# Ledger of designs, part 43: designed miniproteins, single chains, continued (5)

Each design is a single chain, and the fold is of that chain. pLDDT is the mean over its residues in the fold that is shown.

## One batch from the design tools (miniprotein)

Design m17465
Fold by ESMFold2-Fast:
Structure m17465 (fold): chain A 98 residues (1-98)
Amino acid sequence: MADTLLAQADGGVKGLNGLTDATEKAALEGDVERAEGLLLLAQDLYDKVKKTAAQLAALGPEGAAKANKLLKQADDNLKRSQNYVDEAKSRYLARLLA
């Protein structure tokens, strides 16, 4: 059970890393619609990781420690994706005004 929950949460964080990388590429292209769509997918995946991490934490102190580490990684990824959406919007506006 614990190993399955850990694998699910770790898989979710790896998925968030992939979405963050894709959002960065969209931001470099100034593709606001794509960046916003990727952020929505990242938000949904973050909520799933948060729920799985809560289940892992409920198994005891060792589970709680692993859950906290994974949640920090997930939160850091979500913040990076949010920043890339803002960058995409800024680049899109700069191109429109130039």
Scores: mean pLDDT 85

Design m17466
Fold by ESMFold2-Fast:
Structure m17466 (fold): chain A 86 residues (1-86)
Amino acid sequence: MAEIEKLKEELAKLKEEFEALVKKIKETGSEENKKLAEQAEKAVEDAEKLLAEAEKVYSPEEYLELLRKYIEDLRGLNKYLEELLK
């Protein structure tokens, strides 16, 4: 259980970084980049809903693996958004 809580803390930090990147792109990005940021927000919202449902349905071990995969996916998405700011 401590492992799940640690990963949730890590996810919260990545989510904060994601929100900051999206905000910056919406303020300074091209129209195309703003649309990509909006699509990223929708994808993250949908993924969070699926993770919340998974926590109720799957075992703690299965949920832990899903949480780890999502953290990796969100890190990749944050790198992609950083590239849009260049």
Scores: mean pLDDT 84

Design m17467
Fold by ESMFold2-Fast:
Structure m17467 (fold): chain A 100 residues (1-100)
Amino acid sequence: VEKFRAALEQLVEVIRATLEALADDPARALSEVRGHLELLKREVEKIAPTLSEEEKKELIRVIEEFARRLVALAREHDRPDVVALIEETTREIIRIIEEA
């Protein structure tokens, strides 16, 4: 989980930089954020079946924590489309962990 938390910290910074750099190209910004979230989803799909029940609970807690941070970031940039994408992807990721 510690290594995964470090990857999520990097993801927050990448998404922040994407929203700032592509403020004048909102469609591209949304596409880039979607790509990063899909990569995260694929990594979770790979690791979730290898985790203990305690590790799965910790991973869900960490995912929810980072989802709240990403939603706050998207709201700060006035991007309701990015908020919706983060919320939808977070629900999918939690389901993947719970079903593994």
Scores: mean pLDDT 84

Design m17468
Fold by ESMFold2-Fast:
Structure m17468 (fold): chain A 72 residues (1-72)
Amino acid sequence: MVLELEVPESTSDEEAIELGKEAAGREAEDGEEVTVLVRRPTAEGTEVIAISGTVRGGEVEIEGIHRTHLPR
Protein backbone atom coordinates (compact mmCIF):
# COMPACT_ATOMS: atom_id res chain seq x y z
CA MET A 1 0.00 0.00 0.00
CA VAL A 2 1.15 3.55 -0.76
CA LEU A 3 -0.19 6.46 1.30
CA GLU A 4 0.40 10.19 0.79
CA LEU A 5 0.23 12.71 3.61
CA GLU A 6 0.84 16.47 3.63
CA VAL A 7 2.10 18.23 6.78
CA PRO A 8 2.68 21.95 7.49
CA GLU A 9 6.13 23.52 6.99
CA SER A 10 6.34 23.97 10.79
CA THR A 11 6.20 20.16 11.34
CA SER A 12 9.43 18.69 12.75
CA ASP A 13 11.07 15.57 11.30
CA GLU A 14 9.99 13.54 14.34
CA GLU A 15 6.39 14.81 14.11
CA ALA A 16 6.25 14.08 10.36
CA ILE A 17 7.45 10.50 10.93
CA GLU A 18 4.96 9.95 13.78
CA LEU A 19 2.08 11.29 11.65
CA GLY A 20 3.11 8.96 8.83
CA LYS A 21 3.22 5.97 11.20
CA GLU A 22 -0.22 6.83 12.60
CA ALA A 23 -1.71 7.14 9.10
CA ALA A 24 -0.28 3.75 8.07
CA GLY A 25 -1.53 2.09 11.27
CA ARG A 26 -5.06 3.37 10.60
CA GLU A 27 -5.27 2.61 6.87
CA ALA A 28 -3.23 -0.58 6.40
CA GLU A 29 -4.29 -4.12 7.32
CA ASP A 30 -2.29 -6.29 9.73
CA GLY A 31 0.70 -7.83 7.95
CA GLU A 32 0.47 -5.36 5.03
CA GLU A 33 3.59 -3.71 3.62
CA VAL A 34 3.20 0.07 3.47
CA THR A 35 5.02 3.09 2.06
CA VAL A 36 4.01 6.50 3.42
CA LEU A 37 5.07 9.57 1.46
CA VAL A 38 5.01 12.54 3.85
CA ARG A 39 5.22 15.85 1.97
CA ARG A 40 6.43 18.91 3.85
CA PRO A 41 6.86 22.32 2.16
CA THR A 42 10.22 24.07 2.62
CA ALA A 43 11.69 27.40 1.50
CA GLU A 44 13.36 25.59 -1.45
CA GLY A 45 10.41 23.41 -2.50
CA THR A 46 8.90 20.23 -1.06
CA GLU A 47 10.60 17.60 1.07
CA VAL A 48 9.30 14.03 0.81
CA ILE A 49 9.92 11.66 3.71
CA ALA A 50 9.29 8.12 2.49
CA ILE A 51 8.63 5.64 5.31
CA SER A 52 8.53 1.95 4.39
CA GLY A 53 7.48 -0.81 6.76
CA THR A 54 5.01 -3.53 7.70
CA VAL A 55 1.95 -3.01 9.92
CA ARG A 56 1.62 -5.43 12.85
CA GLY A 57 -1.10 -5.09 15.47
CA GLY A 58 -1.82 -1.52 14.37
CA GLU A 59 1.85 -0.49 14.76
CA VAL A 60 4.28 0.20 11.91
CA GLU A 61 7.54 -1.77 12.01
CA ILE A 62 9.75 0.66 10.08
CA GLU A 63 12.08 -0.99 7.56
CA GLY A 64 13.46 2.22 6.08
CA ILE A 65 13.18 5.99 5.87
CA HIS A 66 14.32 7.83 2.73
CA ARG A 67 14.30 11.60 2.33
CA THR A 68 14.04 13.32 -1.07
CA HIS A 69 13.81 17.02 -1.85
CA LEU A 70 11.68 18.13 -4.80
CA PRO A 71 12.48 21.60 -6.19
CA ARG A 72 9.75 24.16 -6.80
Scores: mean pLDDT 80

Design m17469
Fold by ESMFold2-Fast:
Structure m17469 (fold): chain A 97 residues (1-97)
Amino acid sequence: SRQDLIDQLVASLSEELRPIAQEIRDALLEAGLEDEAFTAVLLLKRADELRERDPEAAERIVELVTEAARALLEGRFEEAERLFTEAMRLAVEAEKK
């Protein structure tokens, strides 16, 4: 199930990002935002994989995902979409280096 995939992704994260991912996952799932929870955790996984190669990009992606989750919980869906889009753009750009 998608829920099982989200849980597996969170479990695969570093000790540093796992608590942040758990909080975001739990909050978004409680709000009924399963697709957004999946997107957030995938972006955090990509940030985790970038931590040693591009720590600045990794940190910025975590910040954007955290801001997007907050925006979603506050009903600011357009802002959340922009923040997720920017996080995705940064991940793609950093992965090309």
Scores: mean pLDDT 89

Design m17470
Fold by ESMFold2-Fast:
Parts: sequence; structure tokens; C-alpha cells
Structure m17470 (fold): chain A 82 residues (1-82)
Amino acid sequence: GSRRLSELSDEEIIEAIERYLKEHFPEVYERWLSTLKSEEQRRATLEAMVAYIRDTMPGSTTLDELLAALGASMAHVQKKLS
């Protein structure tokens, strides 16, 4: 079921984003990871993304809506990699 951003922890949002990217945009995900030198940098980048999402999207936004918006953005990036 689709949960709202206000109901999700930062960790749950991070896990959902990573799972979505691995399944639907693996080349984008791998290229992104290769630019980060440590687990701490990867974690900090994901936490910054979650902070940005919480600042720009209403808390009523569902996880499915967030992932759909992410998918649209990643499809644009993937076209530039192809």
C-alpha cells in the first residue's frame, strides 16, 4: 500500500529510493555509486535528498507519487547516458 511521506522515516524513504533505482535504473544507480568514495558519502547524499524532498513536497505526498516523480527524472538522466 502507498504510505505518505509524513508517515515514513528517513531510512524508509532511503530504502525505497535505492530499491526503486536498482530495479528500474540500474545503470544510473551504478554510475551514481561510482562517484561516491565511501559509505558515509553515500549515506550523506541520500539524507540530503530526503531533506530536499521533505522541504519541497507536501507531507501528504505518497511514496508511489515520490517514486513516480523520481522515475521521470531518472528516465531523463538515462537518455543522456544512452
Scores: mean pLDDT 77

Design m17471
Fold by ESMFold2-Fast:
Structure m17471 (fold): chain A 74 residues (1-74)
Amino acid sequence: EVKGLSWEELKEIFDRVIERLEQENPELAAKLKKIYDESKNKTDFIFKFNELLAEMSPEDRELVLRILAEELRA
């Protein structure tokens, strides 16, 4: 799913994910935006994103994955 996208496509999706997340959980949005801004390429971003997901509470992980799934389907 996510790994099937180009880096440009992935950035467009995550720009929207971060925008929506800022409205629902600004602290979590800031964490995701930091990874997004610091990532050098798609592989680096996916690695950091998966690490962040593993460290999240179940509630935060569910929120992020729900928004991501909605944006991937749009």
Scores: mean pLDDT 81

Design m17472
Fold by ESMFold2-Fast:
Structure m17472 (fold): chain A 88 residues (1-88)
Amino acid sequence: FQNVDPKAAAILRAADEALRAALAGAPEDVRQRVTSIWRAHAHQAAEQGTAEAAIAAVRATVDEVSRLLPPELAARLREGMDAAIAAA
């Protein structure tokens, strides 16, 4: 993340860690699908290099995957992603 705003890089790293933690107990197909969605949004945000883009990527991922996950996993992911934004 050499050309990314330090805050953007921090949000993207924290969000990646939160996603991994939230999905630790999920089936592999679910983990793979959610991770692919996150990677797409994170890649676009990294190319833009701004904190606003990083926050937008987190929110877009949560909105998109919440409809695909059991309520418990969706809640855990949302909590982790909100914490990632707040921690940066």
Scores: mean pLDDT 81

Design m17473
Fold by ESMFold2-Fast:
Structure m17473 (fold): chain A 100 residues (1-100)
Amino acid sequence: SMIEESVRFLKEEFSLSEEEEERIRELLEKMAEDPTSLKVTPENLIDLGLALLGLVRDPSLFGEIVELLKNRPELLPPLAEALLAAPPEDRAAVFRAFVA
């Protein structure tokens, strides 16, 4: 599963608690089902950033992902859609093109 692979990447890079893992899995499932259903809030900003990082799979991009969500939250649905449509190996490049 793409979602399980994304969660596994995040667990390898970050010491996620079981609760954090489940929140991120839920956000990834919602992104896959309907990315327009998601809203950036102060409370979910970091969890959404981690979910997108799990799709992108380049930990160096975490700061840029969080800044995008903070400064341009309206880009979350089209970014999530673009990342989900791309193969995993292309997602870092897709993200970079999106923020250009």
Scores: mean pLDDT 85

Design m17474
Fold by ESMFold2-Fast:
Structure m17474 (fold): chain A 55 residues (1-55)
Amino acid sequence: DVEKLKKALDEFDVPADGKFDTLMRVALVKFEKENGLEVDGIFDEYFKELVKKLQ
């Protein structure tokens, strides 16, 4: 999970501003805990949507 999340965040993090991506990562991790530490095809898509919204 964490490895997949880091990769997904990295592709959005690269074009991101830098400071904002840090907050985005924290929010993402907290959201993952709230829904449980299960990242699969469905959650990967959801996390990408969250990243776009947070930006």
Scores: mean pLDDT 55

Design m17475
Fold by ESMFold2-Fast:
Structure m17475 (fold): chain A 89 residues (1-89)
Amino acid sequence: SLEEKIKELVAKAQEALDAGDIEKAIEYGIEAVLLQAELAEKQGNTELAAALRELARRAREIAAKEKDLEKLAEKVNEAAEELGAKLRA
């Protein structure tokens, strides 16, 4: 159920992004990441859950400052890569 909802939200975020609806893309993306954090927490992976919540926080901050869609996507991707690398350290 959670996994299905996450996939649906990720698809909606991508669809909004493709349509240029940055506000909706961020809204769906943040919701998907927060549900991924909840799923990780339920599976006992508290470190991943914390990283995903930090990613959501950074994404909100980036979206508030960055109005250019390509730069917004690039910065969010960089944040995700940084947090992913930190989890594997």
Scores: mean pLDDT 81

Design m17476
Fold by ESMFold2-Fast:
Structure m17476 (fold): chain A 84 residues (1-84)
Amino acid sequence: SALSDAEAEAEIEALEKAVKELKEKIEEAKKAGDERKVATLLSALGIVAAAASFIAEKTKNEELSKRAKELSEEAKKLVKEGIK
């Protein structure tokens, strides 16, 4: 079962919004010195990365697959940078 282009695009847009919101919350938590909240938000960002990777594999649309892969890699990079 493959995702339709409309379903894949909607899911990618939701995940892009989630990455943006999580990035903002992580920076706020870091500024507050809330290390536990940072860890929780980085974990959520890891889940978003996994979801984006899944969508990339399930869509037959090459542009949407590439967009989802790029989103997954961005989220993974933010997790790695957030641990520093």
Scores: mean pLDDT 86

Design m17477
Fold by ESMFold2-Fast:
Structure m17477 (fold): chain A 95 residues (1-95)
Amino acid sequence: SMIDISSLSPYGQSTYNVMMSGINSGMSSPDSLRSDTFNRMIDTTIMSLRDLDSRGIPRSQIYNIANTILQQIQTYFPDFYDSYSSRINQILSSI
């Protein structure tokens, strides 16, 4: 089931919106640019999750944001899901 993003803090909602904007841009990209756009989104996601942790946002909210992003990736970019989820879960284990 999808996590209710309205329960997130303003910082969490802002981070989620930035990430979703990038994912939506990736969905509209030509195939030749899709992989590069996606790699940049992985880096942006990692940086944003680390920023949320550094700001003292509760881990439960960070996990909710990450899981919501992962569900979108699984749905719209299944070819990238395994690599994306592996990198995100590694970061979640470190914060």
Scores: mean pLDDT 70

Design m17478
Fold by ESMFold2-Fast:
Structure m17478 (fold): chain A 55 residues (1-55)
Amino acid sequence: GAEKSDILNKAIDELKNAVKEGDIDKALDIAFDVSSKLKLTEEEKDLLTKEVNKV
């Protein structure tokens, strides 16, 4: 249901905050946690990877 989209959007927001703080460990934890909980598309995986690489 809508739960997947809500979880993904919250994870992306938290990831962006971790990136702004320069917290690489937190950014990686968020990316791996959401990837393990949700079946992500290649586009969604690419978006997470690009955000992590901004740290």
Scores: mean pLDDT 77

Design m17479
Fold by ESMFold2-Fast:
Structure m17479 (fold): chain A 88 residues (1-88)
Amino acid sequence: SEKLVEEAERHLEEAERHLKEAEKAFEAGDYKTALEHAQLALYHLVLAQQKIDQLPASHPRRPELEKRYEELLERLEKLLAKISEALK
């Protein structure tokens, strides 16, 4: 479904936006704001995954969306690890 692709892309875009804001806040030493934006990025990644999972396994756009999801998730996981270390 084209609508599922568009919804997945929208959520991936929002996840990337929040992830960039979280990274900026982390660099500024604002760990509370970094964590808040990281949680919003995770929220949008969860919604993107739900839309991607609703696509047929054979859908031509699915591999592209899964790759973008995986890249953003890895980036978020690295940031969350840094925030956790900074808060110790």
Scores: mean pLDDT 90

Design m17480
Fold by ESMFold2-Fast:
Structure m17480 (fold): chain A 92 residues (1-92)
Amino acid sequence: APLSEAEQVYKEFLSTYSEEEKERYRQAVLEDTPEARKLLLELSIKLGEVEIKIAEIEKDEEKKKELEEQLEKLREILEKGDFEAADELAEK
């Protein structure tokens, strides 16, 4: 069978990142700087958008709504520059 639409969306997302870009994200996790936190927050937002698309394809309305609410909170943190709040959301 051909790849599902969900598998294609996820594969396309992963293919947009080089090994060097992935290493930059790994290094950012170890950095205690606003720019590193912003980079990780932007990655989290992009991942959330992919997860929402997958939930929509799978017709999981409850998961889609939860992901949309979480994504809006991450976008608000990015706009406010309060990156410490983003770390708390990632840890729970």
Scores: mean pLDDT 72

Design m17481
Fold by ESMFold2-Fast:
Structure m17481 (fold): chain A 58 residues (1-58)
Amino acid sequence: SPREELQRRVLGVVNEYWEGMPVSEVRQRLIALYREAGFPEERAREIADRVVAGLEAT
């Protein structure tokens, strides 16, 4: 499903973070994925920021 594909792609970006991808690049890739999935730009940024905050808190 489109939702399952989006979840897999988001997980791929999260895994790249643990492999050393800069947070700025992780954030931009997440924004692009959510925008491509049909989310408004502002909502895509909010979701990406929350994901990044969770990663940085770990």
Scores: mean pLDDT 85

Design m17482
Fold by ESMFold2-Fast:
Structure m17482 (fold): chain A 66 residues (1-66)
Amino acid sequence: AEDERDHELANRYGVLAAQMLAAGASDEDIRRTLLELGEKEGKPEIAERVYRVVLNGRATVAELRA
């Protein structure tokens, strides 16, 4: 299998992060929620990777505005 589980987890975590952002959740709330899910599913590295993408997206927007 071509990392189907990792791709599915990353997609699920990404959708959750997007929903939390739309609801006005803080970076800390998003990070905590994703890491808790990653720990429960045995893939904290996938959750951390998704969170880093969210953080990098904000950093890029700040850089473009600055």
Scores: mean pLDDT 71

Design m17483
Fold by ESMFold2-Fast:
Structure m17483 (fold): chain A 87 residues (1-87)
Amino acid sequence: LEQEIKEAAEEVLRAIEEGDYRRAAEALRRLGEALAAKYASDPSVSPETAQRVLDTLRKLADEVERGDDIAVATAEVYAASLLSSLS
């Protein structure tokens, strides 16, 4: 599961670097699902927190797919920060 999160976050960064915002959005949606699955297995994380993370990444993905420069920058920072935290 942690490897799936890392792979999805890396795909987000790669897709953004390549200017493929649709692929970046798909990777963000997969990242959200992988994080939600990880949080579902962690009893210290509330169901509301897991759902909020999923909803936030879905909204971010929709904005990235539209080519919103701020959303793209936010996704890049988030994915890079997440990879740093997991490594």
Scores: mean pLDDT 81

Design m17484
Fold by ESMFold2-Fast:
Structure m17484 (fold): chain A 65 residues (1-65)
Amino acid sequence: SMAERAKRAQEISELNLEAIRNYDESRKLFALAEQNADTPQGVADLEQGKKKLELSKEKLKEVEK
């Protein structure tokens, strides 16, 4: 139905926005990790950045369904 297609379009839009936000957050965390390389904070920021990047990829995979 048209209503179901509209709902799916909204869901895709939300998934894309979440993917963009997580990607942006990962880039900021990677930049902080580079500035604080070889410190405990830098290691933590790098790990969190990788997790945010993976979450962004997962959201994009959901769009493909």
Scores: mean pLDDT 86

Design m17485
Fold by ESMFold2-Fast:
Structure m17485 (fold): chain A 66 residues (1-66)
Amino acid sequence: MMMMRTMVYRGIEGLELAGYTDIAKLAREALRAGADLNGILRALNLAFTGDVEKARQLLLDLIKKA
């Protein structure tokens, strides 16, 4: 619930600071669309572990399903 949402916001901020502003934008769009928070967190984690392409694909899929 509240904790999950905070983790998502923290992850998005971290991506923006790391220069992945495009991925951060997609994550914010998924969050606004009401997408699955666990899915968004997984995508953020993929981006931080260097799999930016998979993270982007997952976020786009989450937005489509929302």
Scores: mean pLDDT 81

Design m17486
Fold by ESMFold2-Fast:
Structure m17486 (fold): chain A 59 residues (1-59)
Amino acid sequence: MKDEALAALARQAGVTPEQLKRAAEYARKHGVSPEEAARMVGAKATPEQIELALAVLEQ
């Protein structure tokens, strides 16, 4: 479930599931904003997409 939802979200963002997961995990681990997490991992994902990925991972 989580991996499938994350893969779908990554396709919408135009990034790989690994990049999106890395950005979400970085935001969670370091308590930084989704925007800062995206910049750190070089993801093209919007802050909203990273927030959705965080919600999926925290379920």
Scores: mean pLDDT 74

Design m17487
Fold by ESMFold2-Fast:
Structure m17487 (fold): chain A 99 residues (1-99)
Amino acid sequence: MEAAQQLVDQLEAGIRRSADLLGLSPEKRAAIDAKFAQVRASLSPDTTVAEARKLFEEVFKDDRAYVVYLTAQKLREIGDEIDAELAAKKAAKAAALAA
């Protein structure tokens, strides 16, 4: 129960940030809030994290803020990989200069 609610809270916070980034109108934000209420109303004490995730995906699959949230998560992952590669190149250049 608690873990499923925590997942929904995390996804809600992420989508709200994406809605802010997109500059969504109050009407579109109200529609997103209605979808969060729909997901929360469908949760029971017996709802697993996997079931909550699937329910969320079904409700938000066509929502632009959700798509932007998923894209932003992937871009952060790619950014972290690029930063790690640049750090490795800098270290290799420093090592070559010391040799």
Scores: mean pLDDT 74

Design m17488
Fold by ESMFold2-Fast:
Structure m17488 (fold): chain A 65 residues (1-65)
Amino acid sequence: MKIVVIEMEMTEEELREFYRKHLPEAKKRGEFVLIVPTKFESEEEKQQYLEDIKRALERIKKLVE
């Protein structure tokens, strides 16, 4: 299984709609794609957000396997 992390300038609302549309097909292919919104202007806030995402990713990876 291949995990791809992509940083994109998107709002949470846009990200949610993107997942709804593309997530089912990605799951069928055994690909796990995580998009991180870059709406944060502060680098300090971005690092904190990445830590939270990393924890969530570990939980999801355990469930998908």
Scores: mean pLDDT 62

Design m17489
Fold by ESMFold2-Fast:
Structure m17489 (fold): chain A 147 residues (1-147)
Amino acid sequence: DEILKILKKIAKKLGISEESLNKAYEEYKGRIENPDLLLYETLLTALSLEYEGIPPEQLHIKYEKLLLGIKLLLEEGVDPEVLRDYTLSIVSSLPLSEEQAREVARLLVLLGVPEEEIRELLLSQGLSESTVRRILEEARAYLESLK
């Protein structure tokens, strides 16, 4: 019940329909015992269902909402360790703009991902060494501002 409450709150912010959310939740609620993983997998699947059949020109909208969804899960107190490996695997498949890369870098430092791994990820997306360096400096400053 509390899990579904959190899911509905986040889904509303992401523009995910109750139909997509309920379908995903019913799939996972009996299979995933870890509540943080249940929250994550349900939102990921609901987002995929919501954007099923979108044209290639609009795929960036799905990816932007995925990044926002992960950030909203962290704000609800989901364990960063549960999200770390899954976030890395998803982000590595995303075409990132410089602004999306800044948000991703901040998210990954909050998840405790080493700067070296974040650097390698951003370089793999075709960003320049100088851009990646600036993004990492900004992400580090952001993390320090939270201490």
Scores: mean pLDDT 78

Design m17490
Fold by ESMFold2-Fast:
Formats: sequence, C-alpha cells, structure tokens
Structure m17490 (fold): chain A 82 residues (1-82)
Amino acid sequence: MAESERRAREALEKADKYREEGKKKGNSLEGVQLLNEGARILSEASTENKRLGNLKNAGELMLRSSELAVEAGKALLAYRKE
C-alpha cells in the first residue's frame, strides 16, 4: 500500500473519532475544540498527501477538513446563543 493511502486512512479514522466525541459534547467549547482538532488532523494529512503526489486523497481530506471546520463553527455559534 502506498504511504499516502495509509496516512489518509489513519487521518480519516482519527478525525471520525474526534467528530463523534465532539458531537457527544454537544454545543460546548470542548465539543468545538474536538471538532477543530479533527479538522486540523485532516488538513495536515491533506498537505502530506499532496507532498507525496496523491492529489485525489489530498483533495478529499481537505474537503472533509472543511466540513468539520463548518460543524465546529456552527456548534460555537449555537453555544454563544445559549
């Protein structure tokens, strides 16, 4: 298996765990931090996949990172409205 594929899989699995933990915390600062950490892991893995020449995986990882960042932003806004 190519190193880029292994790194992408590991990053997606770690980010999924952070997303689930963040959602379990609800609209809380801890939940927002967990979602942002997941987004950071995916963004870093995207950069590494780009460096290794796997542009398809890099693009998918960046998209997933952006999705988590949007979820974190929505959770933060909901928290501040309480």
Scores: mean pLDDT 82

Design m17491
Fold by ESMFold2-Fast:
Structure m17491 (fold): chain A 84 residues (1-84)
Amino acid sequence: SEEEKELEEAEKEVEEFLAKGPKREELYELAARRMIEAARLAGRSLEEILEIAKKNLEEAKKAGNKELEEVMKIAIKLVEKEME
């Protein structure tokens, strides 16, 4: 199946990335990209994803969750670039 082939290719890319020893910022970017992809698969528009990411950023700041704050900042930048 095409879905099975895409999943196998994605799994291989993740394995190669992990084998290289990713930096913390690379892990945050990966998390941000996966969040955006999951939201798009759920039928969210880029504008809706941007608003969700901004809301999550404010909640992360209130909770003192620095890792989530960094992920949401990257997600906002990625969505804004895609909307250009």
Scores: mean pLDDT 80

Design m17492
Fold by ESMFold2-Fast:
Structure m17492 (fold): chain A 87 residues (1-87)
Amino acid sequence: MPPSREEAIKFLKEMFEEFKKELEKFKEKYPELEEEVEEILKEFEEEVEEILSRAEELSGRELLLQGIALKLRGIGELFDLELKAKE
């Protein structure tokens, strides 16, 4: 069953909200990395806005894949931040 654009957009927004929550927890745990966390958040906000701006040009499946890609990238960014914090 192919996802609707509406469902894919909802998934994208939910993934970004989860990522923001994890970044906020990270800032609380490692305040020395606040600037790096803010830069990552800004980059992801810009990417989400770019995807949403072209949502009408993309299929629901393509939008879902973009959401999944952002989720995987977010996991990688959080992992890198943890490695920096544990030097």
Scores: mean pLDDT 81

Design m17493
Fold by ESMFold2-Fast:
Structure m17493 (fold): chain A 58 residues (1-58)
Amino acid sequence: GVSENALLCCNKVKELLEKKGKQDEADQIIDECEKLIKEGKEQEAVDLCLEKYFELSL
């Protein structure tokens, strides 16, 4: 579902941040994603993930 897709996207961003040595930022994005999902803001979680993914992607 949307929540599963949001978590998958945020985990990909987490992996990219970890590869860059930004573990604190990786932990923050996962926490923010999970918080948004728990609040029923699944689309906002997806949007957060996509914004960070585009910033970190080639």
Scores: mean pLDDT 77

Design m17494
Fold by ESMFold2-Fast:
Structure m17494 (fold): chain A 86 residues (1-86)
Amino acid sequence: MEVEELAKKILEELRKEGVPEEVIKEVEAAIEELIRRGASPEMLEYMARVAKGNLKLKELVKKGAPQEEIEKLRQEGRKLLQEFQA
């Protein structure tokens, strides 16, 4: 799959999952910069997962969600970072 087509698919999936348009625009700008610098499809996939996780975290904090739910999401983000470094 072409990196540009993959990027569009990632952005569409984020929209379907209810990610705010402002954040989608920021993710789009970041993806465009990564593609310009020769990013792999794996880097784009990783970026999409990180953006989605950060959004859920911000929503949980705004809602006053239990600390245990916030911590669970943070652990998921740490696992994604570890997998990317492997």
Scores: mean pLDDT 70

Design m17495
Fold by ESMFold2-Fast:
Structure m17495 (fold): chain A 91 residues (1-91)
Amino acid sequence: MAELLQAAAAPHAAEIEELLAATPEGATPTAEQVERAAEVLRRVAAAAPLSPLERRLIEAMAEAAVAEARGDEAAVAEHRAEIERLLAELA
């Protein structure tokens, strides 16, 4: 999975580096920064030759991160439960 994501991420390397550089070490990312990172991750996942299960996992992880940044604890719990279920299916 990581190799496939890295290959798909190559056209988006500048966006990824910009997003990583924009968040100071030790600072909590803003909801806007997390949403932008989630959009880049979803685009990379869509371009990668991933299984439907692997793509669903990445989407759930992105949704959990956005919900956490927005302080939506109920949505975070729901998305984390989905991530756990998908990880069990991949094992």
Scores: mean pLDDT 70

Design m17496
Fold by ESMFold2-Fast:
Structure m17496 (fold): chain A 66 residues (1-66)
Amino acid sequence: SREAIVASLRRLHALGFTVAFFARELDAPRAELEALLRDAGVDVSDLPEPAPRRPTDVGTLEDLAR
């Protein structure tokens, strides 16, 4: 159901996952998931996207020190 999908998306978003990840997993167009979230009162613009600057292989000094 829409409620179950929205709940899962919110939970995974809190863990750092994105709408794009869900679109691939569910074999659903990203636009459909965005529309579903908006209908449920979730502003897609507030959700992180996979496009933001991410660390490379180095990540952190801790990763480098391994």
Scores: mean pLDDT 57

Design m17497
Fold by ESMFold2-Fast:
Structure m17497 (fold): chain A 80 residues (1-80)
Amino acid sequence: MDSEEAGRLGAESALAAGGGPGTAGAAGGVAARASGGDPEEGARVAGELAGGDPEEARAAGIAQNKAARAKGLAPAAPPL
């Protein structure tokens, strides 16, 4: 699965749960990483699919990744 496909699946799950473009971007990035892809690209695609700004979604994905790594936290699967 490539980063774009993983990002789309993550976004669809987040949107189905009532999330906005930011939540979709974060979920897309997590999904892309889990499938061995690029989390930045996954977040960008997810944000675009959710009708948000792809650049903002990418930035949100990067910020979340940095924050999680700084705290030594692995990206937790959301309790879906």
Scores: mean pLDDT 65

Design m17498
Fold by ESMFold2-Fast:
Structure m17498 (fold): chain A 67 residues (1-67)
Amino acid sequence: GPLPRRQFPSREAEREEIRRDIRALIEAGVPATVAVLTQYIRMQYPDTRLSDAEIEALVREVLAELA
């Protein structure tokens, strides 16, 4: 069946949740690349209001913080 819609009180709250999930994916052994992590986030947040460019920017920020 279709995945349930995720709702957040603000775009900032959604960004913070996505940043947390990106860290969790890296810790779980998902390849730490922008393309792969962006695909995983899109699958987890199919109803997101964030653009692909905004998701990619969040992935880049998390990768920079972990480098």
Scores: mean pLDDT 77

Design m17499
Fold by ESMFold2-Fast:
Structure m17499 (fold): chain A 78 residues (1-78)
Amino acid sequence: SAMERAWELLRQAEELLARAEELVRQRAPKAVIFEVLRQLVALAREAGALADLADPAFVERMRALEERLQRIIAEVEA
């Protein structure tokens, strides 16, 4: 179903986010970090487009992903 695909894409985005967080800890080049962020944003957008936004568990995890993404962007831009 579309919702099953949305959850799979969200899980993949969360895995890329964890990789980006590790790259920040390892002080990887900004270009490498932003390439990973570009990939996860594309997956998160696809997940959001397929998702039933009435699912509060999905909405909460998407919100958590967005908060973590904004923290990485702030850290990398500093």
Scores: mean pLDDT 87

